# Designs tried in a protein design run: designed miniproteins, single chains, continued (2). Part 88

Each design is a single chain, and the fold is of that chain. pLDDT is the mean over its residues in the fold that is shown.

## One batch from the design tools (miniprotein)

Design m7047
Fold by ESMFold2-Fast:
Structure m7047 (fold): chain A 72 residues (1-72)
Amino acid sequence: SMSEEEKIEAAVKRVNDYFAANPDASDEEKTVYALNVIGSQNLSKEGIRKAIERIEKLSEESKEILLKALTG
C-alpha cells in the first residue's frame, strides 16, 4: 500500500501534468478533474489541504471550492 505522502505526490503530479497538457481547460474542468483525482486517494483532511496547496495553474477560488468539497 502507498503512504499518504506518496498518494499526495502521485495525485499532485497527475493533476499538474493534466493542466500542463490542457492549457485551454476551463477552471470548472480543472476543478472537476482535481476533485476526482484527489478525492479518489482517501486522504486525511490535512493530506487534502497539502495536495491542493501543491496544485499549479488553478485559481485560488477553485482551490477553495476543492478544499470545501473534499473536507466539508
Scores: mean pLDDT 86

Design m7048
Fold by ESMFold2-Fast:
Structure m7048 (fold): chain A 93 residues (1-93)
Amino acid sequence: MEELLQEQLEKLKKDFELALELAKEGDVELAKKNLDKFSDKLLGKTLIEELEKGKSGIEAFEKAAEAVLSRLHPELKEEAKKIKEELLEELKK
């Protein structure tokens, strides 16, 4: 059980890092080309939709991350939220 939660957290961290990279670029076409690389397609789709609306990379990433966080297992939510906040600080630099 614990090993499965760690594996899910590692996949989520990679998805968040990819989403942040694509958010920094702000390129909708590039984000669409990388959708298949996301383990959670909701994260990638939400990011693309927010970027298509003309939202900033920060706003697009926050919206995409929140959509995923709302569906996460309670045990993963706090760790995932921490990863999100650390990545947002990097994006704001």
Scores: mean pLDDT 79

Design m7049
Fold by ESMFold2-Fast:
Structure m7049 (fold): chain A 69 residues (1-69)
Amino acid sequence: MDKVTVLELPPLHVAPEDRRAVMDRLAQEGVRLIRRLLAEGAKAVEVEISYDEETGSLRVRVTVVEPGV
């Protein structure tokens, strides 16, 4: 059975005018993380970045699926 690990970062307050720059930076770091974990033997990696415009809150969740032993 595959092992699933979920890591959720605490919500960060990001002003709407900074949203694009912050999300672009996180997307770049997310791609690097995905590539690294896949190279280290992960079966699947998902990085979810979501932004709530009403509260100015940005959330990041990383899900890693490792092959079963």
Scores: mean pLDDT 79

Design m7050
Fold by ESMFold2-Fast:
Structure m7050 (fold): chain A 82 residues (1-82)
Amino acid sequence: SAIDQMQKIRDRAVDNKRNGDIFGSEVDMGIVQMMMGVWKDTSPDSKRIMGDIYKDTGQVYKDNGMDDKAKHYFDISDKLYS
């Protein structure tokens, strides 16, 4: 599914950052952001799953020193869980 692909790319971004491939990590984070932007399913289950993806992606941005972007993703995640 698209959600499974987003999670896989997010995991790859984390691995790239851990291995010192910051550029590869940033590219993967950009892909996840693009995919999240087109997701519009508003069911409670989809909101929960999307909230988890936003939270995990925010953590990747934070780990890369992009605190402002991380905060925006965490805020969206919190809203999706509400």
Scores: mean pLDDT 73

Design m7051
Fold by ESMFold2-Fast:
Structure m7051 (fold): chain A 99 residues (1-99)
Amino acid sequence: SMSHRLELGPFAITDDDGTEHILPGATLETREGESVTIEQKSATTGAPGTIRAEAGAESTTLTLTVKVNGETYTITVTLSRAGEVLGLSTTGPYKVNLR
């Protein structure tokens, strides 16, 4: 299987009150058919969250979560092997580099 290195920058997830929860990001290396989950806390609010990466044949799917007042907010990002965003449902800044 091919190895993919992801350099993930900060991600912002907005809750129902309009508060932005920024996950710091991470450097991940995954292989096709593998998944990695990293637990994080929001750098802005301290809310608990996760970054999960699942490596497919043609793309990597990122699932970002934050938990606020018992609610879970989830953003899914699909990246090509070249780091191109194929799908995104968040308004926050991020950096991603696939190699």
Scores: mean pLDDT 78

Design m7052
Fold by ESMFold2-Fast:
Structure m7052 (fold): chain A 75 residues (1-75)
Amino acid sequence: GPHGEAIGAAVKEAAGESGEVTGEEAAQALRDAGRRGDLSPEQAEGGVRTVLARAGSRKVSSSLAGSAGVIGAGA
């Protein structure tokens, strides 16, 4: 859905050339997307909680972090 595209884009941007992010980096990207209005506050909060719970400080692929963010946002 539209939220999945916004989440995927935000996380991929945070990953940059490495293609990897920590849950903290992904969470910050989702908070930034919420501030821009790409996500509702509820979707941003849900995504943040899920990426932090699943990845935390571990490096994971942007695709995995994006999927976790989408699940947390209710998609």
Scores: mean pLDDT 78

Design m7053
Fold by ESMFold2-Fast:
Formats: sequence, structure tokens, C-alpha cells
Structure m7053 (fold): chain A 62 residues (1-62)
Amino acid sequence: SVGTARGKLNASRPDGTLETVDVTLTGDLSNPDAQALLDSLEELGKKNADAPPPERTVDITL
């Protein structure tokens, strides 16, 4: 089974400033490490729901 999670995260630029990135994770739910990461991103995404619009989007497959 495949799961997906999406959320806004803060990432550090090389100059030390923060950018807002919209991250989508896809992973196999049979892998407990992948499931834990998907759950963590979903929770962090809810915390950052009111964050500024993202500057870019990143898709990651676990």
C-alpha cells in the first residue's frame, strides 16, 4: 500500500535565511519508517497551515 502526505516546511537557504517549501512525501505503508515520516509531515503541515505561500514544491518518494 502507498501513502502520501503534504505539508509546508521551513528550509534553510545557503545564506542562513528560511524559505517555505511545499513538500509531498510518498511511501510504502508496509514500511514503519516510511509511515512514521508520512505521519510526521502531516502533523507538521497542519502546524504550518497558516505559513506564507510556498516558494517552491518538492516531491520525495520514500
Scores: mean pLDDT 78

Design m7054
Fold by ESMFold2-Fast:
Structure m7054 (fold): chain A 62 residues (1-62)
Amino acid sequence: MATEEQARAAAEAGGVSLDVGRGAATLAKELGVEVAAQMVQKQGGASPEQARAAAEAGYRLA
């Protein structure tokens, strides 16, 4: 349930693409930050640190 604004914030925080940021924000809200970070890392090729930052930012704005 991420808005485009939440997706943008997540992408900026993680240094990842907008589509990866949208996934991170959506998953963090539904499944929590840790699971979202793991899925973003696996799908987006982001580092663990980038994936976690994106998931945390997306969750915080949700």
Scores: mean pLDDT 73

Design m7055
Fold by ESMFold2-Fast:
Structure m7055 (fold): chain A 65 residues (1-65)
Amino acid sequence: MRKETIAESSILVMAIAEGVKAKVEFEGDTFKITLKGSKEKVERLKKEAEKIAEKYGYKVEFTVE
């Protein structure tokens, strides 16, 4: 299984669990993640997404709506 797919799926599942809207795109070595939700939940999701990306060797770029 591709590590990109595992990382993306993990981030999306976490977003659903937190009640945050998330859009994830993968370009090169970077996950581009757009988040919409409460500031507290978005910040928590950002920290977890950064950990997942670091574990799999990817960069993360966040856009908050």
Scores: mean pLDDT 78

Design m7056
Fold by ESMFold2-Fast:
Structure m7056 (fold): chain A 55 residues (1-55)
Amino acid sequence: NDKELLIKLAKKETGLTEEELLRLPDMSDAELEELARKYGVSVAALRDLRDALSA
């Protein structure tokens, strides 16, 4: 379960909840920007996570 490991690592690195991480593939760029502001992470990092979780 590479996706479960990725979620665990992303949760530790970003502070996002598991529910938010699981919803990343369904989020628009605007939603990623809002989430990035909320957690103080880069939008680029969230886009990379969205792409990885969508695989």
Scores: mean pLDDT 81

Design m7057
Fold by ESMFold2-Fast:
Structure m7057 (fold): chain A 56 residues (1-56)
Amino acid sequence: MTAEEAARGARAGREAGEALGDEATKQASDVAYQHALAGDAEGAREGLRRAGEAMG
């Protein structure tokens, strides 16, 4: 996964978490987005994995 792809996924996860009122998904997605902006694709990928798990 590229940092750009991770950033797009993180934005989508944050929007989904906001729509669902799921604070854990919003928080995990925001962390993933921050890693993606820093060029840390691996950290962003891990954050996205946690966001997905939080959504169930």
Scores: mean pLDDT 75

Design m7058
Fold by ESMFold2-Fast:
Structure m7058 (fold): chain A 70 residues (1-70)
Amino acid sequence: SGLDIALALLKKEYGLSDETLARIREILESGLSDEEKLRRIVEILKEAGLDEEMAERIARSLLELVRSGG
């Protein structure tokens, strides 16, 4: 899926662990609101060492990908 490709690219580019990527996937596939998903994914990405601006851009892109049928 598009999501699988996006998560693989995040692993390669930013060195994210499989555990971190699994947490992001669970949030994206959850019944949470888009606002709550964005908040939690930004928090996870910041914990992984990304700056806030980059974390927000990535989180928004992942949400758009999932909404678009990724």
Scores: mean pLDDT 86

Design m7059
Fold by ESMFold2-Fast:
Structure m7059 (fold): chain A 68 residues (1-68)
Amino acid sequence: MDEELRRYAEIILEVLKNEADRKALLQLLAKEVAERRGVPAPELEEVPVTAKAREAFEAMRRGHELAR
């Protein structure tokens, strides 16, 4: 568990260092938050989803489940 959480944190931090990856990750998070709240997704400029941003989003989701 601890090793998995550390790996996920490292993936997330790497994405946050790059502006394009960070913007793509924020777009994915905004859509997820809107879906969980049952409200329309915020009107954000659509940016290409990068492989790193998707990996970080999956890591955040998986880490959250492990931390429950």
Scores: mean pLDDT 72

Design m7060
Fold by ESMFold2-Fast:
Structure m7060 (fold): chain A 100 residues (1-100)
Amino acid sequence: MKELEELREEAKKKLKERTTELEEEIKKLVEEYEKNPTKEIKIKILELAIKRGEIEIEIAKEFLEKNKDEEEKKRLEEAIEKAEKDIEELKKEIEKLKKE
């Protein structure tokens, strides 16, 4: 079995590799939104935030399966549940914006 510290480092590295480009795009869109707040820009920000959350959930689920530490499993399960709820809220916000 992999050591807990090794699993944490792998998870952090994988998350960074998969999300760095998304974080930069979100940052650019947020700056654009501050200067020109349009519904289209807001929707794009929310869609990228959903993609980020989905990546976080995928990585957390992968490392939950590999992990043998009960405390770390609980942390990952809580992180997954929170991220899933956040994604559902973002989806509802997009639907409201599209109906305006």
Scores: mean pLDDT 83

Design m7061
Fold by ESMFold2-Fast:
Structure m7061 (fold): chain A 96 residues (1-96)
Amino acid sequence: SDALRQQAQKLLAQARETARRTLKIAMENLKHAKTKDQIIEAISIALRAIGLLLDVDALERQLEAGGDLQQILQQAQQLLREAQELLDRAEAMLSS
């Protein structure tokens, strides 16, 4: 349905925005990293954020190809949750 397609598009847009913000913060954390562990954590978060952006792109292609809207919606919700968890980790480094 058009409503499910619009909801999937909205969630994918939110996941993309959250992952992009996470990447930006992780790269900034890398500049301010004082320990080896902080450098490794910042790089880890950045790589995972890039992975999420690629997963969002793949899911958008499935949506365009007429894939199962309910499955795409569930996967989009999962990508948004994962992006939010990475954002929380990146932001936590700023207070450390």
Scores: mean pLDDT 89

Design m7062
Fold by ESMFold2-Fast:
Structure m7062 (fold): chain A 109 residues (1-109)
Amino acid sequence: AVEEIIKILKKTIEEVKKSKDIKEILEILKKAKEEIESLDADEELKEAAIEVIELAIEVLESEDVAKRIGIILRMIGELLDAELAKNEKLKEIYELGLELVKEAAKKAE
């Protein structure tokens, strides 16, 4: 069910916003990935949500500003593709994913 994926992503974004420790944020993101992987949900939607979390981990671990910008641009591209495909569920996942990646990028400073 997409509702459980959306719930996990929203909770993860709020937990990332509240944390000040990069190691704690990485554990929050890894736990969210494991929770999504364990769900009985559509494989395409699960894969999109997992990709989003992996990109958030990658931006948080990156010391290269250009790489962080590239990850954000990739997320914008995925969101645009979902919008053009009229896939509302996938669009919602990538909208939350862009917010998560932006919050991770703020913490990486």
Scores: mean pLDDT 83

Design m7063
Fold by ESMFold2-Fast:
Structure m7063 (fold): chain A 90 residues (1-90)
Amino acid sequence: NIEEQLKRFYEITNMKLTLEEIRELIDLAEKNNEKLLATSLAAVMIEAELPDDLIDRALEVAGISREQAEIYAKYSEDHEKRKEEIKKLK
């Protein structure tokens, strides 16, 4: 369900974007050689389970594999969990 995928994207990024706006961001990242932005978009889109065509496009612009982007996504999740554990200690 694309609406649930876009909701998950919003929950991760705090950006309420349509699929077309996400595609435009990927195209802008390519035009400006913004590989870090493309990497971040790929990682978030994988976590949100957005369509593979958009994920593959972002991975191509970033010059990384899906496996590498998944590692970035997992690192972000572990960081947030660590932050919550630290908050409990205060």
Scores: mean pLDDT 76

Design m7064
Fold by ESMFold2-Fast:
Structure m7064 (fold): chain A 62 residues (1-62)
Amino acid sequence: SREEAERLREEGRRKLEEIGAKQGVAPEDAYVPQENEEREKILREIAEKLREIGERFDRGEL
């Protein structure tokens, strides 16, 4: 259903954020983009990963 697809998308986004934080975390365990340049790079990476998920969904792999 449409609501189920939205929940899976939001859950996937949250898990990707959590994995990204764990994999790229500094020793004091906080990945916080405070500069516009760093924030833009992170948002681009997230957008690219979401695009890949969308492409797989369009191919019927999900």
Scores: mean pLDDT 62

Design m7065
Fold by ESMFold2-Fast:
Structure m7065 (fold): chain A 87 residues (1-87)
Amino acid sequence: SKAIEFALKQVDKVIERTKGKSLEEQVRQLSLALFLLFYILSKELDMETIEKVAEAVRKHLREKLPPELYERVEQIIDDILETLKAL
């Protein structure tokens, strides 16, 4: 899936840029990047496809992030998807 490939590349760029920053700054920057990513995808894709992209992103983040950072970001992904469904 081109959407999944695009999403994972964007997430990797943010992870790399935020390495060595505080937990709070990493959460902030990842949250903003994920919101913008899913918002952009929501203009072209249906919610079923977006949820599949979100599952791929969750799996990727679980493998790449420390558990403390992953737990914070996982909750934010849920909040983003609920917000997009309400729009």
Scores: mean pLDDT 86

Design m7066
Fold by ESMFold2-Fast:
Structure m7066 (fold): chain A 108 residues (1-108)
Amino acid sequence: MKKKVIVLGASGPLGEEALKDAVERGYEVVAAIDSKNLEKTKEVVEKYAPNAKVLQGDVFALARKAAKEYGVDEVRVATDESSAGIAEMFARAATGVPVRVYAKRLPP
């Protein structure tokens, strides 16, 4: 069966990269979650994973819920480099599954 993933922070360039990478690996993107930019997250999802759910709000609370409801195998987090360690810790604590972080020191 396909590996199931959720993407956090899908509204930015790093979120698009994280989602694209998951799709290119043949993973099922179950949900894309962002804190505030619903419309931009929808644009990225429609381009790469149109069947994925788009969720807006408390990203870690929504990630916890989605991981339990859908049997998620991995979380992918897109964030800035300064937040990478904290974001990985919170995503891992929320979901209990492996976390992959997409972060750049000097984002565009």
Scores: mean pLDDT 80

Design m7067
Fold by ESMFold2-Fast:
Structure m7067 (fold): chain A 78 residues (1-78)
Amino acid sequence: MKTYRLTAADGRVVEVPADFDAILRTVERLLEEQGASVAEIIGAVLRLIGVKIDGELAGKSEEEILDAVVAEANELLA
């Protein structure tokens, strides 16, 4: 099973399954641990959902969509 790596602001690396819901929940948890507000967490969630929808509408594969979602997630966590 493929995994992705999320890097928290403190440099900690977390492995997450190649599953959109698992990635989303892990990003929410890492943002909460970093002291992000509820509004910031909601904004991040909506941004990741937008990346997923855009990829689906563009006819991208699940792997291409998850690669894009993880890239965006790592930018949000930095």
Scores: mean pLDDT 84

Design m7068
Fold by ESMFold2-Fast:
Structure m7068 (fold): chain A 61 residues (1-61)
Amino acid sequence: SANAAHAAAVAGAGAEAAASATGDQRKLYEQYGKLAADAARNGDDEAAREYGRLAGQASRA
């Protein structure tokens, strides 16, 4: 579904950011990525989207 594809993309972006980050940034990306993936697995699209947004925002910084 569109929601499932979106949640997967959000979780994937978080994982990618975690892989390229260093220090405390890596820890934050990893935490948000895990939370986003966990929320997506539980069907909580709103939480998954929010955690993914936070991870993406950190990636832009």
Scores: mean pLDDT 67

Design m7069
Fold by ESMFold2-Fast:
Structure m7069 (fold): chain A 87 residues (1-87)
Amino acid sequence: SADDLKKALVDRVMRELLDHVKEHAPELVPEVEARYREIRAIEDADAAFAATKALLEELRDRGVISEEEAAHILASLEAAIAQIDAE
């Protein structure tokens, strides 16, 4: 379903964010892993996307990810979701 595709996309972005945190801010790994588990447990795809966006913005604001990287990830995720919704 479209929601399953959106959830798979959110999961991919979350795994990429966790890998980035492991490389650049390893002390934050337990916190980000806890957030990933919470987001993965959200059944509503739009709510999972909103939570993913909030985590991305939080990591950007804390300097873990750059403004440019955060904007690129968000734009890519939003474009992919819009493409799924256009089906």
Scores: mean pLDDT 81

Design m7070
Fold by ESMFold2-Fast:
Structure m7070 (fold): chain A 87 residues (1-87)
Amino acid sequence: MPSLDEIIAAFEAFAKATKDASPEERLKALRAFVEEVIARLPDLPEAVRRRILALIERGLAEKASTEEVDRIAAEIYLLLADAYAAQ
């Protein structure tokens, strides 16, 4: 299971790597990144997985702004951190 530090580092690396990307490209990258993280967390609660995927789907469907993509990434990070802390 990835540590909280690994999750933080991964989100920081994602933010830096996508700094100059369009909101749409950033959401696509976030989707790929999150699918990889979820694959490494088989015990992640179904409700948390559903909420994470719904946030990304909503952002893509609504053509989210840069600020909204940042909020989506932050909410996903908090959901993953909370799930890790509850173990």
Scores: mean pLDDT 75

Design m7071
Fold by ESMFold2-Fast:
Structure m7071 (fold): chain A 94 residues (1-94)
Amino acid sequence: SLLDLLREALERYRELRELARTDPEAAAQKAIELLNELIAKSTDPKLVKAFQNAKAEIERIVATAKSAEELGRRLELLLGLIIQGLEDLIAQLE
């Protein structure tokens, strides 16, 4: 179900936010892979667009960060926003 998918994604994003502190490049790659999975499994055009926008923002951070430390900081902040958005969406669907 969509709700189960979003709950699983929330747990995985929380793990990725922790990973961003030690391996920001791996965290970014895994976050993009998770967003691709969510895009493929979602039939709601608004959700697909939101996930595509999140993916583009991660790719922009990867392309423009000047250091691994900057990448980690910016990615941790963005993953925090994605986590909050998923929590809000799950609450609306329950």
Scores: mean pLDDT 86

Design m7072
Fold by ESMFold2-Fast:
Structure m7072 (fold): chain A 82 residues (1-82)
Amino acid sequence: SALKEAAAEQILGLGRGMAEAVRTDPEAAREGARTALADLEASTELPEEVKRAAIELMRAAEAGDAEGVLRAARELAELVLA
């Protein structure tokens, strides 16, 4: 569906932006990822698979792992397209 395709494109774009932030300003990226992780862990609204993939993405960002961010973003995009 067009909505799923648009959501997947947005996730991939956000993943690329986060990976760039990790490379250029790892401290700011880590702080942002920590805030997002707390919000995600507290969330009861997301499907479990989506929540797990989003947490993986933010943990990669917190760890300064730009390639891990890109891998997690691809996994999350695939879940949205399924």
Scores: mean pLDDT 83

Design m7073
Fold by ESMFold2-Fast:
Structure m7073 (fold): chain A 59 residues (1-59)
Amino acid sequence: MQQIRDQYAHGALTLARVLNDQATIDQVQANYDNLEVLQQLAQQAGLAFAKAHVTRESL
């Protein structure tokens, strides 16, 4: 239970830090106790990173 929550939070924070996305960092910290929100943030961060990596790296 805590392991999964920590994994989602760390994943989202790591990707948000790489993308310099302060809003996502703040959301993870504010919603650390909410597994559903952390899961959504981790998925959104992953998708954003995938899209940004392809587009931003070339630009």
Scores: mean pLDDT 71

Design m7074
Fold by ESMFold2-Fast:
Structure m7074 (fold): chain A 80 residues (1-80)
Amino acid sequence: QAEKLAQALERARKEFEKLKEEFKKKGVTDPLELSRAGTELIRKLMAEMVREGLSTADINKVATDFSLELSKFIQEVLLS
């Protein structure tokens, strides 16, 4: 369980980093567009975690971590 949670957190982080780099490359700075893309990505990751048999608590932990990182990124973009 702990190992699967750690792997899911790493996967979410890697996917989010890819999303950030794609948006930087395209010059996207609209906070609504960033928020929508991030929300869509986490929904996809949550569906994958359900399929892989993670607990609801572990899935919520990954979603919470992702939401905090997304909020930080949007704030960084707005301050740029």
Scores: mean pLDDT 80

Design m7075
Fold by ESMFold2-Fast:
Structure m7075 (fold): chain A 99 residues (1-99)
Amino acid sequence: DEEKYRKMIEEAEKNGDKKKLAEAYLGLSRVYLRKGDFEKAIEYAEKAIEIAKEIGDNLLISTVYSLLAFYARIAGEFELADEYLKKAAKIKTSETVPP
């Protein structure tokens, strides 16, 4: 539901809830993917990854990279897709600050 995620974005913006904002952008990206609007799907995924990086949410970062890899693959950008998958894998193997 596009309207649901748009309302979540407005609420998160008002409350400064960056994690909820990133999750709402990720949800909206998936909505546009289902509608076949790949340009908007990528745009909202890019917004989600920027916020995920700001808050250091490694699970969300890896989730968005995996989605961006999928979008790159369906666009025929296989090298870019591989780079995103490598970034996602690297995050998942190092979810804590090393000593």
Scores: mean pLDDT 79

Design m7076
Fold by ESMFold2-Fast:
Structure m7076 (fold): chain A 79 residues (1-79)
Amino acid sequence: SKSTELGQKGIEYGKQGNGRMGGIYAALGASLAIENKDLEGARLAKEGGVEAVRTGKGIGLLSGIGGALAGIGAELDAS
């Protein structure tokens, strides 16, 4: 799905050290996962945010935190 695709991109950017883009894609994936009730998309968004936090600095770190929290929120919304 589009939500899982966006979450996966968040993970990829986070692992590449691009925390800013990792967090952005994680947040976008989480938002779409809420709309689609896509629990897998929410999980991938959370993972993308976490990876962004590991590698991000400054705005990238904040982006990662936002993405991770958005993913967690999407998972909770599904329950």
Scores: mean pLDDT 83

Design m7077
Fold by ESMFold2-Fast:
Structure m7077 (fold): chain A 63 residues (1-63)
Amino acid sequence: HHAALMALLYHNIDRLAEKYNVPQEKLEELKAEAAAANPTTAAEVSELLFKIFKEIKKLEEEK
């Protein structure tokens, strides 16, 4: 189900944001990017999560 897939994606984004202290504004931006990507498979969700993880890591290194 697409809804379950999106729920899993958002849950993982929330966990990453909490771990790396991502600001609320940036968290909302990342969730909007995820929604726009509209992943339909588990593989697409994994690829998108890896992309988001790299974005968060870059923000950490720039501080």
Scores: mean pLDDT 78

Design m7078
Fold by ESMFold2-Fast:
Structure m7078 (fold): chain A 98 residues (1-98)
Amino acid sequence: HMKAKGFLKAEGEAEGELRLEGKYVLETDEGETEVKEEKVVKKAPEELLGGKGELYGAAVIEDGKEGEYAVLTFGGVELTLEEGELAEEARKLLEELK
């Protein structure tokens, strides 16, 4: 089994681009390893992010008994993200903050 803890940063640009930066630590039977990932969304549904916006959160990825999950927390809201859907969930959180 594998467990990961980290943080996610989302930064919106004036042109509606959203950059996601993930950094997390994998805990294995051999120790801990840091992993960094970055993804860019060219167009967000909400193009007006006030010019420039930032969204910060903490993500926990756990090896579930039946699957893997990423748990993202922003502004006290906890959201479960499936692998590969990070950008979509970050956009939803940006919308919810308005």
Scores: mean pLDDT 42

Design m7079
Fold by ESMFold2-Fast:
Structure m7079 (fold): chain A 66 residues (1-66)
Amino acid sequence: SSEKRREALQEFARKVSEIMKPGDVVVFSIDSDGRLNVEVISEDEERKKKMEEIGEELREKLEELN
């Protein structure tokens, strides 16, 4: 449902915001098939990996809702 999708996206935003530092960029897009794509840019490889893992978790949750 759209409500469950909204909650998943809000949780993603919350988790990412706790990790992000100035200069970090997270881009996410949902294509016409409902597939989530997440791109992370960070000078810190550890933060990049953590944010990518959170994005992966969101992708799996959204796929379950399709």
Scores: mean pLDDT 79

Design m7080
Fold by ESMFold2-Fast:
Structure m7080 (fold): chain A 68 residues (1-68)
Amino acid sequence: LLSPEEEAVLLRAYLMLQEGASAEEILAYLRENKLPAERAIAAFERILPYLDEEQQAVVRELIARLRA
């Protein structure tokens, strides 16, 4: 389960995605807020099927960078 602080960071990251932010911009935001990579990966994998194709491409790049 996510903490309220982790949920707030992920919600902002999701809003950035909706606003057209790049994978690099979202990754920088997540790193600045010290969200663990495993939590970010799990959350983005869970929402991936519900996104449009452009958003899915950004999220796949983001997940790949978080796994590296």
Scores: mean pLDDT 83

Design m7081
Fold by ESMFold2-Fast:
Structure m7081 (fold): chain A 72 residues (1-72)
Amino acid sequence: SRERAEKIEEAVREAREKLEKDPNLSGKEISEIAKSHGANIEIPDSFSGELALGILEGLAGIERGVVNIEES
């Protein structure tokens, strides 16, 4: 949904900002950021922050793509 896409996009924005300041963040911290924005996305703690951010960005793109198709 549009609301879900927006929540994931907000989580991506915060995660990107935090990872730029602290490149040692892991999938655990990125998962916590996603949950704080209401995006129920669980990323394994063993994943790097960069990989976890990439996963969030991919999911945000998919959700936004679905919204765009429904609105076209």
Scores: mean pLDDT 80

Design m7082
Fold by ESMFold2-Fast:
Structure m7082 (fold): chain A 74 residues (1-74)
Amino acid sequence: MSPFEELQKELREIAELAEKDKEKGLEKMVELARKYGFSEETIERLKELWEKDPYAAVKELGHLLLEKVAEEEA
């Protein structure tokens, strides 16, 4: 599976969890951000955004992850 396909799947799972189990969605989002080496400051900002708007948090994480993977793969 390509890195982009895997990221899309992970982000979709987090978005689904935002509606079904907000706490699990937050944990999954934090784990994914840590896995890709984002700073604790970035993770804390994503947590704050998640409390306000989980979809905005998923969108922001998705943007950051795609940018990072594109730099690694291209």
Scores: mean pLDDT 78

